# Ledger of designs, part 112: designed miniproteins, single chains

Each design is a single chain, and the fold is of that chain. pLDDT is the mean over its residues in the fold that is shown.

## One batch from the design tools (miniprotein)

Design m3897
Fold by ESMFold2-Fast:
Structure m3897 (fold): chain A 86 residues (1-86)
Amino acid sequence: MDNVTEEALKEARERIEAVRDHPLYPEAERLLKKAEETKDPQLAMQAVWTADLGAASFLGDIKNPGGYSALVRGSSLINKRIAERR
């Protein structure tokens, strides 16, 4: 269980760092820091979703911030940035 939580936190960190230049990075970083401090994977997920919504804003989906489509598009943009860094 501990290893799974640590891997989830590590993946969340990598994902948030890939969007450091996004407007919502400070909020995502704040949530991720709390998740790392408390070992809370749910907070890590909230941080990732915050970053995904920030990415989606560049695709024009910001009017539906809770929408699954916006999160999917934001997630795709972040995945592209992570792949580009490899």
Scores: mean pLDDT 64

Design m3898
Fold by ESMFold2-Fast:
Parts: C-alpha cells; structure tokens; sequence
Structure m3898 (fold): chain A 102 residues (1-102)
C-alpha cells in the first residue's frame, strides 16, 4: 500500500466513523431532553473534528516521509494522539446514548 493509498484509507474510515457518530447522536436526540441533546451534539461535533484533525495530521506525516523530513516522527506521534482522542469521544457518545435509551 502506498502512502497515498493509506491517506485515502484514513479519509474513507473517518467518513464512515462520522456517519456512525451521526447515527448515534440522532438516535440519542430522538429520545433525549434538550440538555442531554445539547451535550451529545457537542460530543459528536468534537469527535468529528478530532477525526478531521487525525486525517490532516496523517496527510502531513505522509508528505514529511516522502520529503525525508525528520519531523515525520513527531507527526506520527501527533496522529496517534488525535486517533486516541477521537476514540475516547466516540466511547463517551456510546455511553451517553445507552444511558439516554434506558
């Protein structure tokens, strides 16, 4: 797999994850009061932003690798941190959705 193919894969996976976030957020909103709806909407927005930043960081990493830029290592570390942040936010959305649906 080329670095370009890896960037495309992460873009595709981020879009898939955003659709899953929208699904869970909309499902929770349909059953939630206004306060909980606002909370889950914010979590959804934050998670989608984290996914966008993850993809952008991976794209910068790929360009740095091609250029032989020593900053590639730092960009890979930043990518992993953003990936972890997105997953933690998605976990919070899932937990809050389950609590709302009970």
Amino acid sequence: MTLEEEVELFEKEAERMKKEIDYWVNKAISAANNEKSQEIKKLGDDAKKALDEMVETYRKYAEAVKAGDPRAHKLRVEFNKKLDEAFKLMSKIAKLTLEILK
Scores: mean pLDDT 84

Design m3899
Fold by ESMFold2-Fast:
Structure m3899 (fold): chain A 64 residues (1-64)
Amino acid sequence: SLKDKIREIIMKEAELTMEIMLLYVQYKASKDPEEKKKLQEQIDQLNKQIDKLTAELNALLKEL
């Protein structure tokens, strides 16, 4: 159902947000500039995934 699809997207965004928080802790703890850059790139990729999910969520909410 449309409501179930919306719920699944919300849960996926929450999971990705938790993953970003864990990567950010690793980023703050790291003293290696190259490791920090790789962690930041991973965080940026996850944020792009959240942006896509948010766009999909907003489109589905308009169908309600």
Scores: mean pLDDT 90

Design m3900
Fold by ESMFold2-Fast:
Order: C-alpha cells, then structure tokens, then sequence
Structure m3900 (fold): chain A 80 residues (1-80)
C-alpha cells in the first residue's frame, strides 16, 4: 500500500513540475515495493515514472532502472 501511495505522490509532483519531490517520491515508491517483496511492481512503477520524467527533460535508461532495483533489493536484504 505505501508503495502505491508514494507512486501517486510522485505522479502529482511530476504534474506540478516539482523535480525534487518527484525524485523523492519515485525513490520512496520503488523502495517500498522492494521492501514488500514486490520486485515486479517496483520495476513496473519505476518504468512508468521514468517515462513521465521525460516530460521534465529527464531520461532514465532502462538499464539504470534495473540496476537501481537490484541494488535496492540487495540493500533491503542487508538491512535484515
């Protein structure tokens, strides 16, 4: 549930062209999905938000998204 809440906040920040808040909520949404064990949902949310970030002039390659999620998953496991 928190992953979806942050995802919706990220979308609203993108609509308001608030890059700082958009980046913060993007990171929080993906991190919460990974913590919930929903790696596929994290990847989907990250890809959808990255597509929206193009409207702000920011391009995030899919390779960066995949590497970021793998790093977050490793970090979440290490924090046990």
Amino acid sequence: MKGKEYYEKALKAIENKDIGKAAKYFSQAVTEYVREGKRDEALKAARELAEKFKSLGIEIPDEVIERGIDALAARVEAER
Scores: mean pLDDT 79

Design m3901
Fold by ESMFold2-Fast:
Structure m3901 (fold): chain A 60 residues (1-60)
Amino acid sequence: SRIARALLELLRLLGGDAKRVPSDAELREAGRRTGVSPSTLRRVYEAHGNDVLAALEAYR
């Protein structure tokens, strides 16, 4: 899915550190590369306990 690809790009931008809080710029860049809005990506991240890996598993 596009959301799973956006989350994978976000994790890559974080340098694989799933414990680091994404910045607004990182959310915009991940969304830009995949066609997912930064607000949607933030909502998905928050809905899965602020954990990029947990969100990625849910949308894979």
Scores: mean pLDDT 81

Design m3902
Fold by ESMFold2-Fast:
Structure m3902 (fold): chain A 94 residues (1-94)
Amino acid sequence: MKEKAIELFKKGLSYFNQEKYDEAVKLFEEAIKLDPSLKATAYLMIGEAYFKKNKYDEAIEAFKKAREVARKQNDPALEKIADTFIEEVEKKKK
């Protein structure tokens, strides 16, 4: 299952790069279901996909989930990345 989760995550990144954000989000969510260890990184990508769609509340929620997972995993670098994205979305939401 972990190998399949990584494949789904990579497909999600491909759709994200094609600006197919709804398809990317679905693939990232499926990857999380197969391998919860991808939660922090996948929620960052889900947040950025919503941000690109100007869905600021959904983007902030996803980045907060990424930050919470990063805190539980003791990953201060990923927590800081999530905080930076939250601040950027809040500035755009005005």
Scores: mean pLDDT 86

Design m3903
Fold by ESMFold2-Fast:
Structure m3903 (fold): chain A 91 residues (1-91)
Amino acid sequence: EELPSREELERQMAEFLEKVRQQTPDDAEFIAARREYLELAIQAAILRESDPEKAREYERKALELLFNANKAKGTAEELAAARARMAEMLA
């Protein structure tokens, strides 16, 4: 009703990853990291209504893995941007 079905979210993820793959076809590790992030984001979205505490845990883990994998300095701006992107991808 308010949230897309798991199948719809997985379809959106597949479409997004295909676009990323087209832009960076030779960077398999980058694509794999983005896939892991999106899978956790999808699980968080699915659990949001039934288990909001667990959903928050998956959201935090997704952001943590994203920044740790890229070894980038996580600024408040980068964290806010990543959170906004997660919300957009799950919308």
Scores: mean pLDDT 65

Design m3904
Fold by ESMFold2-Fast:
Structure m3904 (fold): chain A 72 residues (1-72)
Amino acid sequence: LTDAQVRGIHELARLLVADGATPQQVAAVVNGVMEGLSVEEIAKRAGLSRKTVERWIRRAAEAPGLSVEELL
């Protein structure tokens, strides 16, 4: 992982917590992004809709180094 990707993941985790995500959902989304899983697979593991996961990743994409296109 690049330093930019690590910072993007930290921003993603912070946004998830702020948006009321459970610790289990935060772990599922963060680990899924780190493993390079699709948004659909991450949503399935987290028990969330694809749109919810895409919204969180899109918000985190405003942080340097996180590309939504590479995660979809």
Scores: mean pLDDT 70

Design m3905
Fold by ESMFold2-Fast:
Structure m3905 (fold): chain A 85 residues (1-85)
Amino acid sequence: SLVDEVLSTLSPEDLKRLLDVSIKTAQDLVDLYPNNGGARSLARLNLKYAKRILDYAKKRGLISDEEAEEYQKRIEEIEKKLEEA
């Protein structure tokens, strides 16, 4: 896919930064705009891309199992907030 082609051009450090930015953006949207439907939809989109980036990094061995579990937990915590609102 085009996304996977773009991800293949990034260093492991850049992939982790992109993961952090996507997750933080989703968290900030949920925390700052908890009752805004547009912000919730954008948060879900950021989590969808974070999951795709994480899956890519895991498949390519660019991230440790421990780091991957930590990112997955962060994503799941935000998804839980989105389900409860």
Scores: mean pLDDT 85

Design m3906
Fold by ESMFold2-Fast:
Structure m3906 (fold): chain A 78 residues (1-78)
Amino acid sequence: MPLLERLAAIPADARAVAERYGPAAGQAVLDRQAGALRAEIDRHASTMTPETRQALQQLLDQAVADAQAGIAAVAAAS
């Protein structure tokens, strides 16, 4: 599955799990998915320009921030 599609899915996936199974479960999914994508970016770092790697890292950081905000909103609603 393309890296950008996996990045875009993180906030929605983490929030959906948090809504269904609780904020701690949402956080566990976020940590696992973000960790896997960071490892994949690092594995492909030598085949990327520094600009591409920086852009992917910024997109991942933003997706993580959006996911954490979504989990926090679920926690506040509970």
Scores: mean pLDDT 83

Design m3907
Fold by ESMFold2-Fast:
Structure m3907 (fold): chain A 70 residues (1-70)
Amino acid sequence: MGELLEQVVANALAAEANIASEEALAHAKQIRDLGEQARKLGNERLAEMAFGAAEKLEAAHQAAVAELQA
């Protein structure tokens, strides 16, 4: 279980390179969902990291799209 959550978080951080893409938004959603799973499993630190990463990724995506208007 934890390994899957860590994998998705790592993949989402890699997706920062494509912040303006739909892939970034998809990863942000996955991270947020897995953050809830981590919290249910009692891994509060990983849950906080996941929620923080998802929020930052969504904000970065919005900013990148606004600048580029891709």
Scores: mean pLDDT 73

Design m3908
Fold by ESMFold2-Fast:
Structure m3908 (fold): chain A 69 residues (1-69)
Amino acid sequence: MSREENAKKGAEGARKAGEGGGNPEAAELVMQAVLSGDKEKALEAAKKAAQTPGGSAAASAGYMGARGL
C-alpha cells in the first residue's frame, strides 16, 4: 500500500471518529498529521489525542496511519 493510500485511510478513520461522537479537535489534529505523511508527526498527534477526552478513537487511527508511513 502506498504512503498516500495509508494516509488517506488513517485520515478517514480519524474523521469518522470525530463524527461518531469523539473529540472533533483531536480527530482533526490526527487527520492533518497523517495526511502530512510524516510518521513522527502522526505519532505525536496520536499520543496527544490519547490524552484528550473522547480522543481514543482518533489516537487509534493515528497509530494505524503512522504504521504505514
Scores: mean pLDDT 73

Design m3909
Fold by ESMFold2-Fast:
Structure m3909 (fold): chain A 73 residues (1-73)
Amino acid sequence: SKKAAHQALLAAIGEVIRAIGDIIQAELDLKKAQAAGDQAAVKAAQARIAQAQKDLAAAKKKLDDAAAALDAA
């Protein structure tokens, strides 16, 4: 139904926003770790950036799928 497709679209938009927020936070943590010379924190922040980028790609796919479902409804 169009209502279910609209709800899925809003949920997918929320996932994209959260993933972008995670990338921004991880990049800020990376800059802080680099300034402090904390190699362990640098590696941890780089791993979080990589994971958040994967989460963003998955969220974008859900957004595309939800938009297509709404268009078909």
Scores: mean pLDDT 86

Design m3910
Fold by ESMFold2-Fast:
Structure m3910 (fold): chain A 61 residues (1-61)
Amino acid sequence: GLAAFMRREALAAGLSEEEAEEVARAGEDAYQKTGSLGTALRTGAEKMRELLARRREEERE
């Protein structure tokens, strides 16, 4: 399902299991509220990008 896909992608990108759950929940919540798979994927990707950007900053410093 959508949540499992998003969680797997987040984990593969190097996020923690807690962060991956956050990404999956954001996407699922968006889908339930809008009924749009596109909006759900964008919301999940946005959350993942936010968390990855923070991790990249930590790796650089």
Scores: mean pLDDT 79

Design m3911
Fold by ESMFold2-Fast:
Structure m3911 (fold): chain A 91 residues (1-91)
Amino acid sequence: LKSSEKKLVNAIKSGNESEAMKIAGGLYAFAKGLENAGDLVTAEALYKIIVDHFVPYLIEQGKVDDAAEILDDYGTVLEKLGKEKEAVKEY
């Protein structure tokens, strides 16, 4: 997880859009897979990496609908974990 987060942050900072999209897309797919498997804690951690680093990047690129979809998925996992206050704060 730390390695993937660092790679994503480095790709965003270096302006490597293709690499950032690939890393974030992989993390997002993995988070959804973990959520479907019932591993909500690990899914939350992966969504949080995407929300903290990739969602601001999507907003800067004008991809507001893509950012909103990720935030909605993150909020759903937080609600399932009983972290409703955190879900509201991330919106």
Scores: mean pLDDT 79

Design m3912
Fold by ESMFold2-Fast:
Structure m3912 (fold): chain A 64 residues (1-64)
Amino acid sequence: TLPAGSVVAIETAAGRGRGVVLSDSGRLRGSVGGQDAQGVVTGPTEAEVVLADGTRLRATVSVE
């Protein structure tokens, strides 16, 4: 739902961070709580992210 190149704030139960949407399919990469995070944007304000430790979380995203 967010265009490629969008810079987003990421909020999860494990902490906050920032990321970039890498593709129009919603692929996301960033950092959350001091960890590398990868994920997919699933809605206008939501994403699913996986942290470097393997933790999978639902996230709230907003364009910066």
Scores: mean pLDDT 79

Design m3913
Fold by ESMFold2-Fast:
Structure m3913 (fold): chain A 80 residues (1-80)
Amino acid sequence: GTKVIENPTVADLVEFLKATGLRTVPISLQEIEKIVEHDDYYEVIFKTPEAAETLIQAARQEGVEAVQGEDERTVIIKKK
């Protein structure tokens, strides 16, 4: 089922990294509005479009599938 994390913690980011296979996240917790966890992917909603773009570029450098969602602040990242 879907889980919504309104105020992500460091522990939430660690679980996100393990699930997606990302090694680094060049963004701060303060830039994230919320994380929505689905069965096979995450939606990460940022406070700014620039933070969203930063995550997409970082994921691409690591070979992890990440794309912009319907909103310029939203990133969709697949789980392993």
Scores: mean pLDDT 84

Design m3914
Fold by ESMFold2-Fast:
Structure m3914 (fold): chain A 99 residues (1-99)
Amino acid sequence: KPTVKLEPKKIEAEAGSEVDVKVTVTGQGSGQYTIKAKLYNKETGELVYETEPVTVDYGSTVTIRIKVPKEPGKYILKVKVYDENGLLVAEDETEIEVK
């Protein structure tokens, strides 16, 4: 199955800023995948931001831009990768600390 890798694994960001996250799809697979990224408050589990779906070619890296909230704290960015049939095939996460 394909694998997904997010870089960097930890981000420190100013309140209300934008941060870039690189998403690479590798491992075993082919063709195009759909990426969805959602940002959650780590303490409450509240969804605070989500991206529009982004397509990525197998073996490629795409950069997604995340608007971080104004509330300081720890957030988890979860990235899910779907195949052409809408099946979840890979996921990864990174921590964003807002100061």
Scores: mean pLDDT 83

Design m3915
Fold by ESMFold2-Fast:
Structure m3915 (fold): chain A 82 residues (1-82)
Amino acid sequence: GREEALRGIEAGRKAEELAEKSNLDPEAYLIGGTGGGVGMLAGAVGLTTGDDEVAKRLGELGAKAAEEGAKEGLELAKKNGY
């Protein structure tokens, strides 16, 4: 539960760090950053609920959102020649 929520936060931070450090198209940067923000928010909410099942599920969803956002951002950057 809690461990998965923390992994969601970490995945979100990594996605935001990648977006911030990349010299990417602004739209690709926004998509990656949004995914990272969703990952961190979902993980943080999971930690505050006190419910291990909810924390686990939110952490997993947050990690997936962060990963998908980063992937979509990179794919869009490639299409735009970045």
Scores: mean pLDDT 71

Design m3916
Fold by ESMFold2-Fast:
Structure m3916 (fold): chain A 57 residues (1-57)
Amino acid sequence: EVEELAALLEANRKTDPQAYWDAAQRLADLGHYEALAAVSERLGTPVRAEVWRELAK
């Protein structure tokens, strides 16, 4: 599940940055902060992942 989300966000970031942020914002609005943190770790942005973890608590 997390790997699927990571692949989608990574693909959109490379091809369409707007789609990337739109998808991330929708996930955050639905409260999937833990998934966003895991995706950020997969994409190599640990600082971003830490922010999402704090929001998830």
Scores: mean pLDDT 68

Design m3917
Fold by ESMFold2-Fast:
Structure m3917 (fold): chain A 100 residues (1-100)
Amino acid sequence: SAKDKLEDAILSLILRALDANADDPAAQALLVEAAETFGRFLKGEISLEEAVERLRALAARSTNPFVRATLERIVELLKLFEETGDVEAVEAEVRRFLAE
C-alpha cells in the first residue's frame, strides 16, 4: 500500500541516521521520538500538520547537524506526499538522499 511504502521510505532515512549516530544516545533518542511521531501520523492519531510541527521541534532541539538535516528532510517528504499523493516521488527522493 502507499502507506507501507511511505513507512519504509521514511524509516530508511531514520535507520541511516541511527546507524550514523550509534555512539550518540541523545541523537538516537530524538530519532526514535521522530519514528514514533511518524508512526502516530500513519495510524491517523495525529494530523500531518501536527506531525510536521513535532518533527520540526525535534530538529530544533538537536545539536547534531546530521540529525537536524534528516528530520528536516522527513518534513519535506511528508509535505511532498501531501501535495502530490505520489509515494513513488517520495521513494525517489529518499533514494537520492540515501546516496548523499
Scores: mean pLDDT 85

Design m3918
Fold by ESMFold2-Fast:
Structure m3918 (fold): chain A 103 residues (1-103)
Amino acid sequence: MGERALAKARELAAQHPDEPVAAVDVEIKDGKLRVVLGFYDPRNPAATGVTVLLDTPLDQITKELLEKMIEGLEAARAAATSPAVQAALDRLIEYFKELLEKL
């Protein structure tokens, strides 16, 4: 599952060879919503990482869970110093806010 997020981050890194990049992958598989963050630094491949942000059955996606996820992501966004990481977090926050509005 981290492979697609990493592949997207590496593809973005080809366009931004001098800066760290982050990409978000959203997948519905086996009745679960999965959200994965891939991070890649083209100058330091050892700094490559994958973080699973959400791996939750669709029937357990609640308004309260989404609100807590948004709060955590907004805190992470405030702490982030990389524009690429900020942009990835902004996209993810918007996605969860849109999902919350549809509940």
Scores: mean pLDDT 70

Design m3919
Fold by ESMFold2-Fast:
Structure m3919 (fold): chain A 65 residues (1-65)
Amino acid sequence: MDEIKEAMAQLVAGYFLTVGGTEVRLEGGELHLRYRAETDEQRALADALAAVAGKIVEKVTVTYE
């Protein structure tokens, strides 16, 4: 289960980086995502990805910059 959760978190992290994410950090089951949204579409996609991540890991922190 931990292995699957970690793999899924890494996949979400990879997607975040492709859609405008600038930083990803996974520490103790907490996922920290840094995102610079320049368009409404990018912001909506980031929100959707954060919601998916929240189902996989115990804590998700999203920072918009």
Scores: mean pLDDT 72

Design m3920
Fold by ESMFold2-Fast:
Structure m3920 (fold): chain A 55 residues (1-55)
Amino acid sequence: SAEDRERIRARLTTFIDLLSPAMRARLLAQIDDLEALLRAFGVPSLEATLARLRA
């Protein structure tokens, strides 16, 4: 449901915010792979979460 998707997105955003700068930098280096994984699993676009990770 849309509510469940929003809840998952919120949790992912919080999780990313808990990462150290070093871990965040590693995830940024893997952003293309992360996008591919999210797409492959049929997860709706997490543009806000991905933008936050890139920031």
Scores: mean pLDDT 66

Design m3921
Fold by ESMFold2-Fast:
Structure m3921 (fold): chain A 91 residues (1-91)
Amino acid sequence: MTAPLPLEEARELVRREVEETLAARPDMSETERLAVEASAVAALKALAGAEALSPEEVAKAEAVAEVIRRAQTEGLPNEEVLERLAEIARR
């Protein structure tokens, strides 16, 4: 498996992915923008590993993963998923 990325490189990749997402969907609601921010923390953990992140970033990333897991297993509506992710971003 590929080794974890250095934290600085992981942050730059996540930043570019967020910018590309916003460019593709420039008319995003505030809730959707916050959901993107929450998802970015989960992506950062996946790329850099939990050890490189603050405990608060790790907790947010794990909360995001749980929301996605529940959405897939329980069939949560997209709007509810976005609201839950936005709440994580506000923490």
Scores: mean pLDDT 80

Design m3922
Fold by ESMFold2-Fast:
Structure m3922 (fold): chain A 71 residues (1-71)
Amino acid sequence: GTARVRIEVFDEEGRLVASAEYEVPADTPLGEVVLKALRDAGLPPGTYRFRVTVEQDGEVREAEGEVRLEP
């Protein structure tokens, strides 16, 4: 099956700096989708918070995390 993944990325001040939606195979590691969104956004080095919404088979799940982008 496939999952629809929405990713929202926030800077250290809590501002939304990027958002993306992907349709991926249901077995795709969530971390790979997050890293793709960060690369696609072209964000500078820094600490970012992300919120991920995964929709699969009518179920909706949310997760949050933090990532540091190195120079």
Scores: mean pLDDT 80

Design m3923
Fold by ESMFold2-Fast:
Structure m3923 (fold): chain A 103 residues (1-103)
Amino acid sequence: TISKTKKFLDEIKKRYPDVTVEPSNEAIEELSEAIEYLKNGEKEKAEVKLKDIVTKYRDTEPLTYGVAIMLLKYIGSDHPEAKTVGEIYIIELEHLLKKYFGI
């Protein structure tokens, strides 16, 4: 579902117009894989993949990094940066996850 992941990221980007760096095709594929794990109830695999995405894209792709941190917060990860995400961002994330992925 790479196409759905791209649309999902485009919607989130609308809330962050100052973020000008587009997610790479590789980042979209990796986020798509993490979201498929969430769809399948494979929360632990999703968490491992999302933590890898955070580490890989932290300094290069703010939108990719931010979305991965929001998804880690959504799944209840113990990641320190995920704990700092405000609940309001998770409400919007849940709306978009249901809209694009049926989660």
Scores: mean pLDDT 82

Design m3924
Fold by ESMFold2-Fast:
Structure m3924 (fold): chain A 86 residues (1-86)
Amino acid sequence: SSKFQESLKKLKKRVEEIGKESLEKSEELRKKDPSTEPIYEDTRQDVEGALELLKRSTGNSTSASAGGILASGAWVNAKIAEKKVE
């Protein structure tokens, strides 16, 4: 439905924003203290995982129901990345 598509679009935008902010924060942390490099690498992996799930949620073979589940998984991975850099 158009309502579901709009909600999915908003969720996608939020996942991308959180991922970007988390990576930027982890990179700034790494620049200030090189011993935090493992936090940057962990954050990068979580963000890459979130973006991959998000890509799969909008894939040609993905049903609306499966797309919602995958997008929710992307959100969770993005929030894990955000938590690591707080």
Scores: mean pLDDT 81

Design m3925
Fold by ESMFold2-Fast:
Structure m3925 (fold): chain A 80 residues (1-80)
Amino acid sequence: MEPSIREQLLVLLHKLVIESTMFVAERIKKSASPEKAKAILEQEIKGLRVVREYLETLDPEAAEEAAKVIEELEKELKEL
């Protein structure tokens, strides 16, 4: 009935990945120079990769979804 601590953690990590994508991509494109946006986006991608590696151990499906988010951010980075 109550979700396990592991399940709650997986949901939280997944939501953090999505929030980071939306926040970083939209805010940086709106207000930062391309050079600055690139530097910050690279740092965010590094953090998301750590989250994805953690999810791979706990929930491979969630890890795959996180990987798609990272790929989207990397494409945004190349377009900057």
Scores: mean pLDDT 70

Design m3926
Fold by ESMFold2-Fast:
Structure m3926 (fold): chain A 82 residues (1-82)
Amino acid sequence: IPSVQQLRDAAIAQMKAHNAPVASASSAPDANGVATLVTVADTLEEAEKAAAEAKAAAEAYLKENGLDITIETYAYDKNGNA
């Protein structure tokens, strides 16, 4: 399972490669049922908002499908700062 730093770097690379205003990278759930979601945007505030919306959508999907998975979310600006 990739680390938070690996997911952050992947999201930054995706954002740069596609000239996207927001990018996200996620892990598969670990042995404890925890999945990691990292979101990157031009500003930390934009990344935090996008991360919160993505977490809410993912948790709604998981609940609807009877999956006992916890989403941990992290937000960074385009330079990798939190």
Scores: mean pLDDT 78

Design m3927
Fold by ESMFold2-Fast:
Structure m3927 (fold): chain A 76 residues (1-76)
Amino acid sequence: EELRPSAFSASQGKTAEDAKALAEEDLAAAGVKGEVTTTEVGDTIYVEITVTEGPEEVKEAAAQNRAAVAAALAAA
């Protein structure tokens, strides 16, 4: 049920493209539809997921992910 972590380190060779692809794969594996947005802040790539179609549990997980990303971006 867990989606991928909302942040990846660019210093570890990860890119916004890799982070977005992983999030899109996780959505497909969960059988849901959604939108994936990536934001780079320093050496960290933040992934925001909005689930448009799927079970409420997945929507809740995505909402928690967005809240965590919003808090991190507000602190940056």
Scores: mean pLDDT 68

Design m3928
Fold by ESMFold2-Fast:
Structure m3928 (fold): chain A 107 residues (1-107)
Amino acid sequence: SRAEIEALLARAAALLAQAAAAIDAGDFRRAVDLLGEALRLLQEALRLIQENGVDPALLARLAALARELIALAKRIMATTDDLDIILAAIGLILAAIGLLFEIERLL
């Protein structure tokens, strides 16, 4: 339902805000974990949008959150020297780019 999709997007936005705070605190492991959970919610939101009929407004919100996730992952890569965290951030960027391509295909 639309309400379920909106709830997933709201939860993803909250996790991205928490990830930004974790980056500011220097807790990059927590930031990566939070971004990973946000990505999972965004992927589920896209699945539900595809099943319940394509809503361009919901796709636009989903795309905006995916771009914010990419921006936060890039901040992690710029601010840490931990290779495992950098590789995790790269993985998140690639997955979010994949999500954006799926969104573009539906528009």
Scores: mean pLDDT 91

Design m3929
Fold by ESMFold2-Fast:
Structure m3929 (fold): chain A 99 residues (1-99)
Amino acid sequence: SEREELEWHLERLEEAIENGEEAELLIGAMTIKNATEGPVVNEEAARRLRLLRRLRKFAEEEGIDAEFFQNHSASDPEFQEAARKAIERLREHLEEELE
């Protein structure tokens, strides 16, 4: 269901925050638009794709575009801070959708 997917998305974001993997998750979100356009065979992969697409939208709203990615490395503090902000904003949005 939609609620089960939102809960799954929220859990994945919370895991990324807890493990300090916000930058890695954001990289996944930004690259998915260019690399993954084919059909997904299983439901978990489909849910992951939808999460990454949501994160990309929130990242773009925070000003994290293709030019930002070209000019910053994943180890750059500015990149890491931008990733944390985008993920935290999406987490808050998902928590509101679940209420």
Scores: mean pLDDT 75

Design m3930
Fold by ESMFold2-Fast:
Structure m3930 (fold): chain A 110 residues (1-110)
Amino acid sequence: TESELKEKLEEIQEKINKAQNYLDLGKRLLDEAEKTGSAELAREAIGYFATALYLSDEAIEEGEKQKKLAEKINKEYADKFSELIEKGRQLRKEALDGLDRARAVLDKVE
């Protein structure tokens, strides 16, 4: 139903918002870790990037399922789910890049 699509859209949007926040925190910690060579900050950044990756993957998977359902009910919701899926894929890519960079800091300092 349209009400169920609206609720799922809001749930996925919240996951995207949380993933963005964790990604932003991870990037700030990573920048400081790269500047200072801090293994501790690099490990904290890994935790935030891993959480952002997990939330992004969940948002993409649920978004794809809901988009398919929405195409049969309301095209505007299908388009909104497409936007969230695209944002999720962008966040996923940035989280993976962040994990690689944080791992490189750890490999340099042990």
Scores: mean pLDDT 90

Design m3931
Fold by ESMFold2-Fast:
Structure m3931 (fold): chain A 64 residues (1-64)
Amino acid sequence: MTPDEIVDRSIREMERLVAAGDLAGAEQVWRDAVLQLRDWGRQTGDYDSMLAALERLERHRAEL
């Protein structure tokens, strides 16, 4: 899975959970996505793509 795919899936799931009133579930999805992105960065060594994906995820979280 690419960083963009991790972010896109997590954004969709967070939006679904927020719409359902499950704020705790949305927070857990965000935490899991951060861990997945960090693991991807460690495995690939592509920290620039990892950081860009993390910034995009945090930007979306701020809009929720």
Scores: mean pLDDT 84

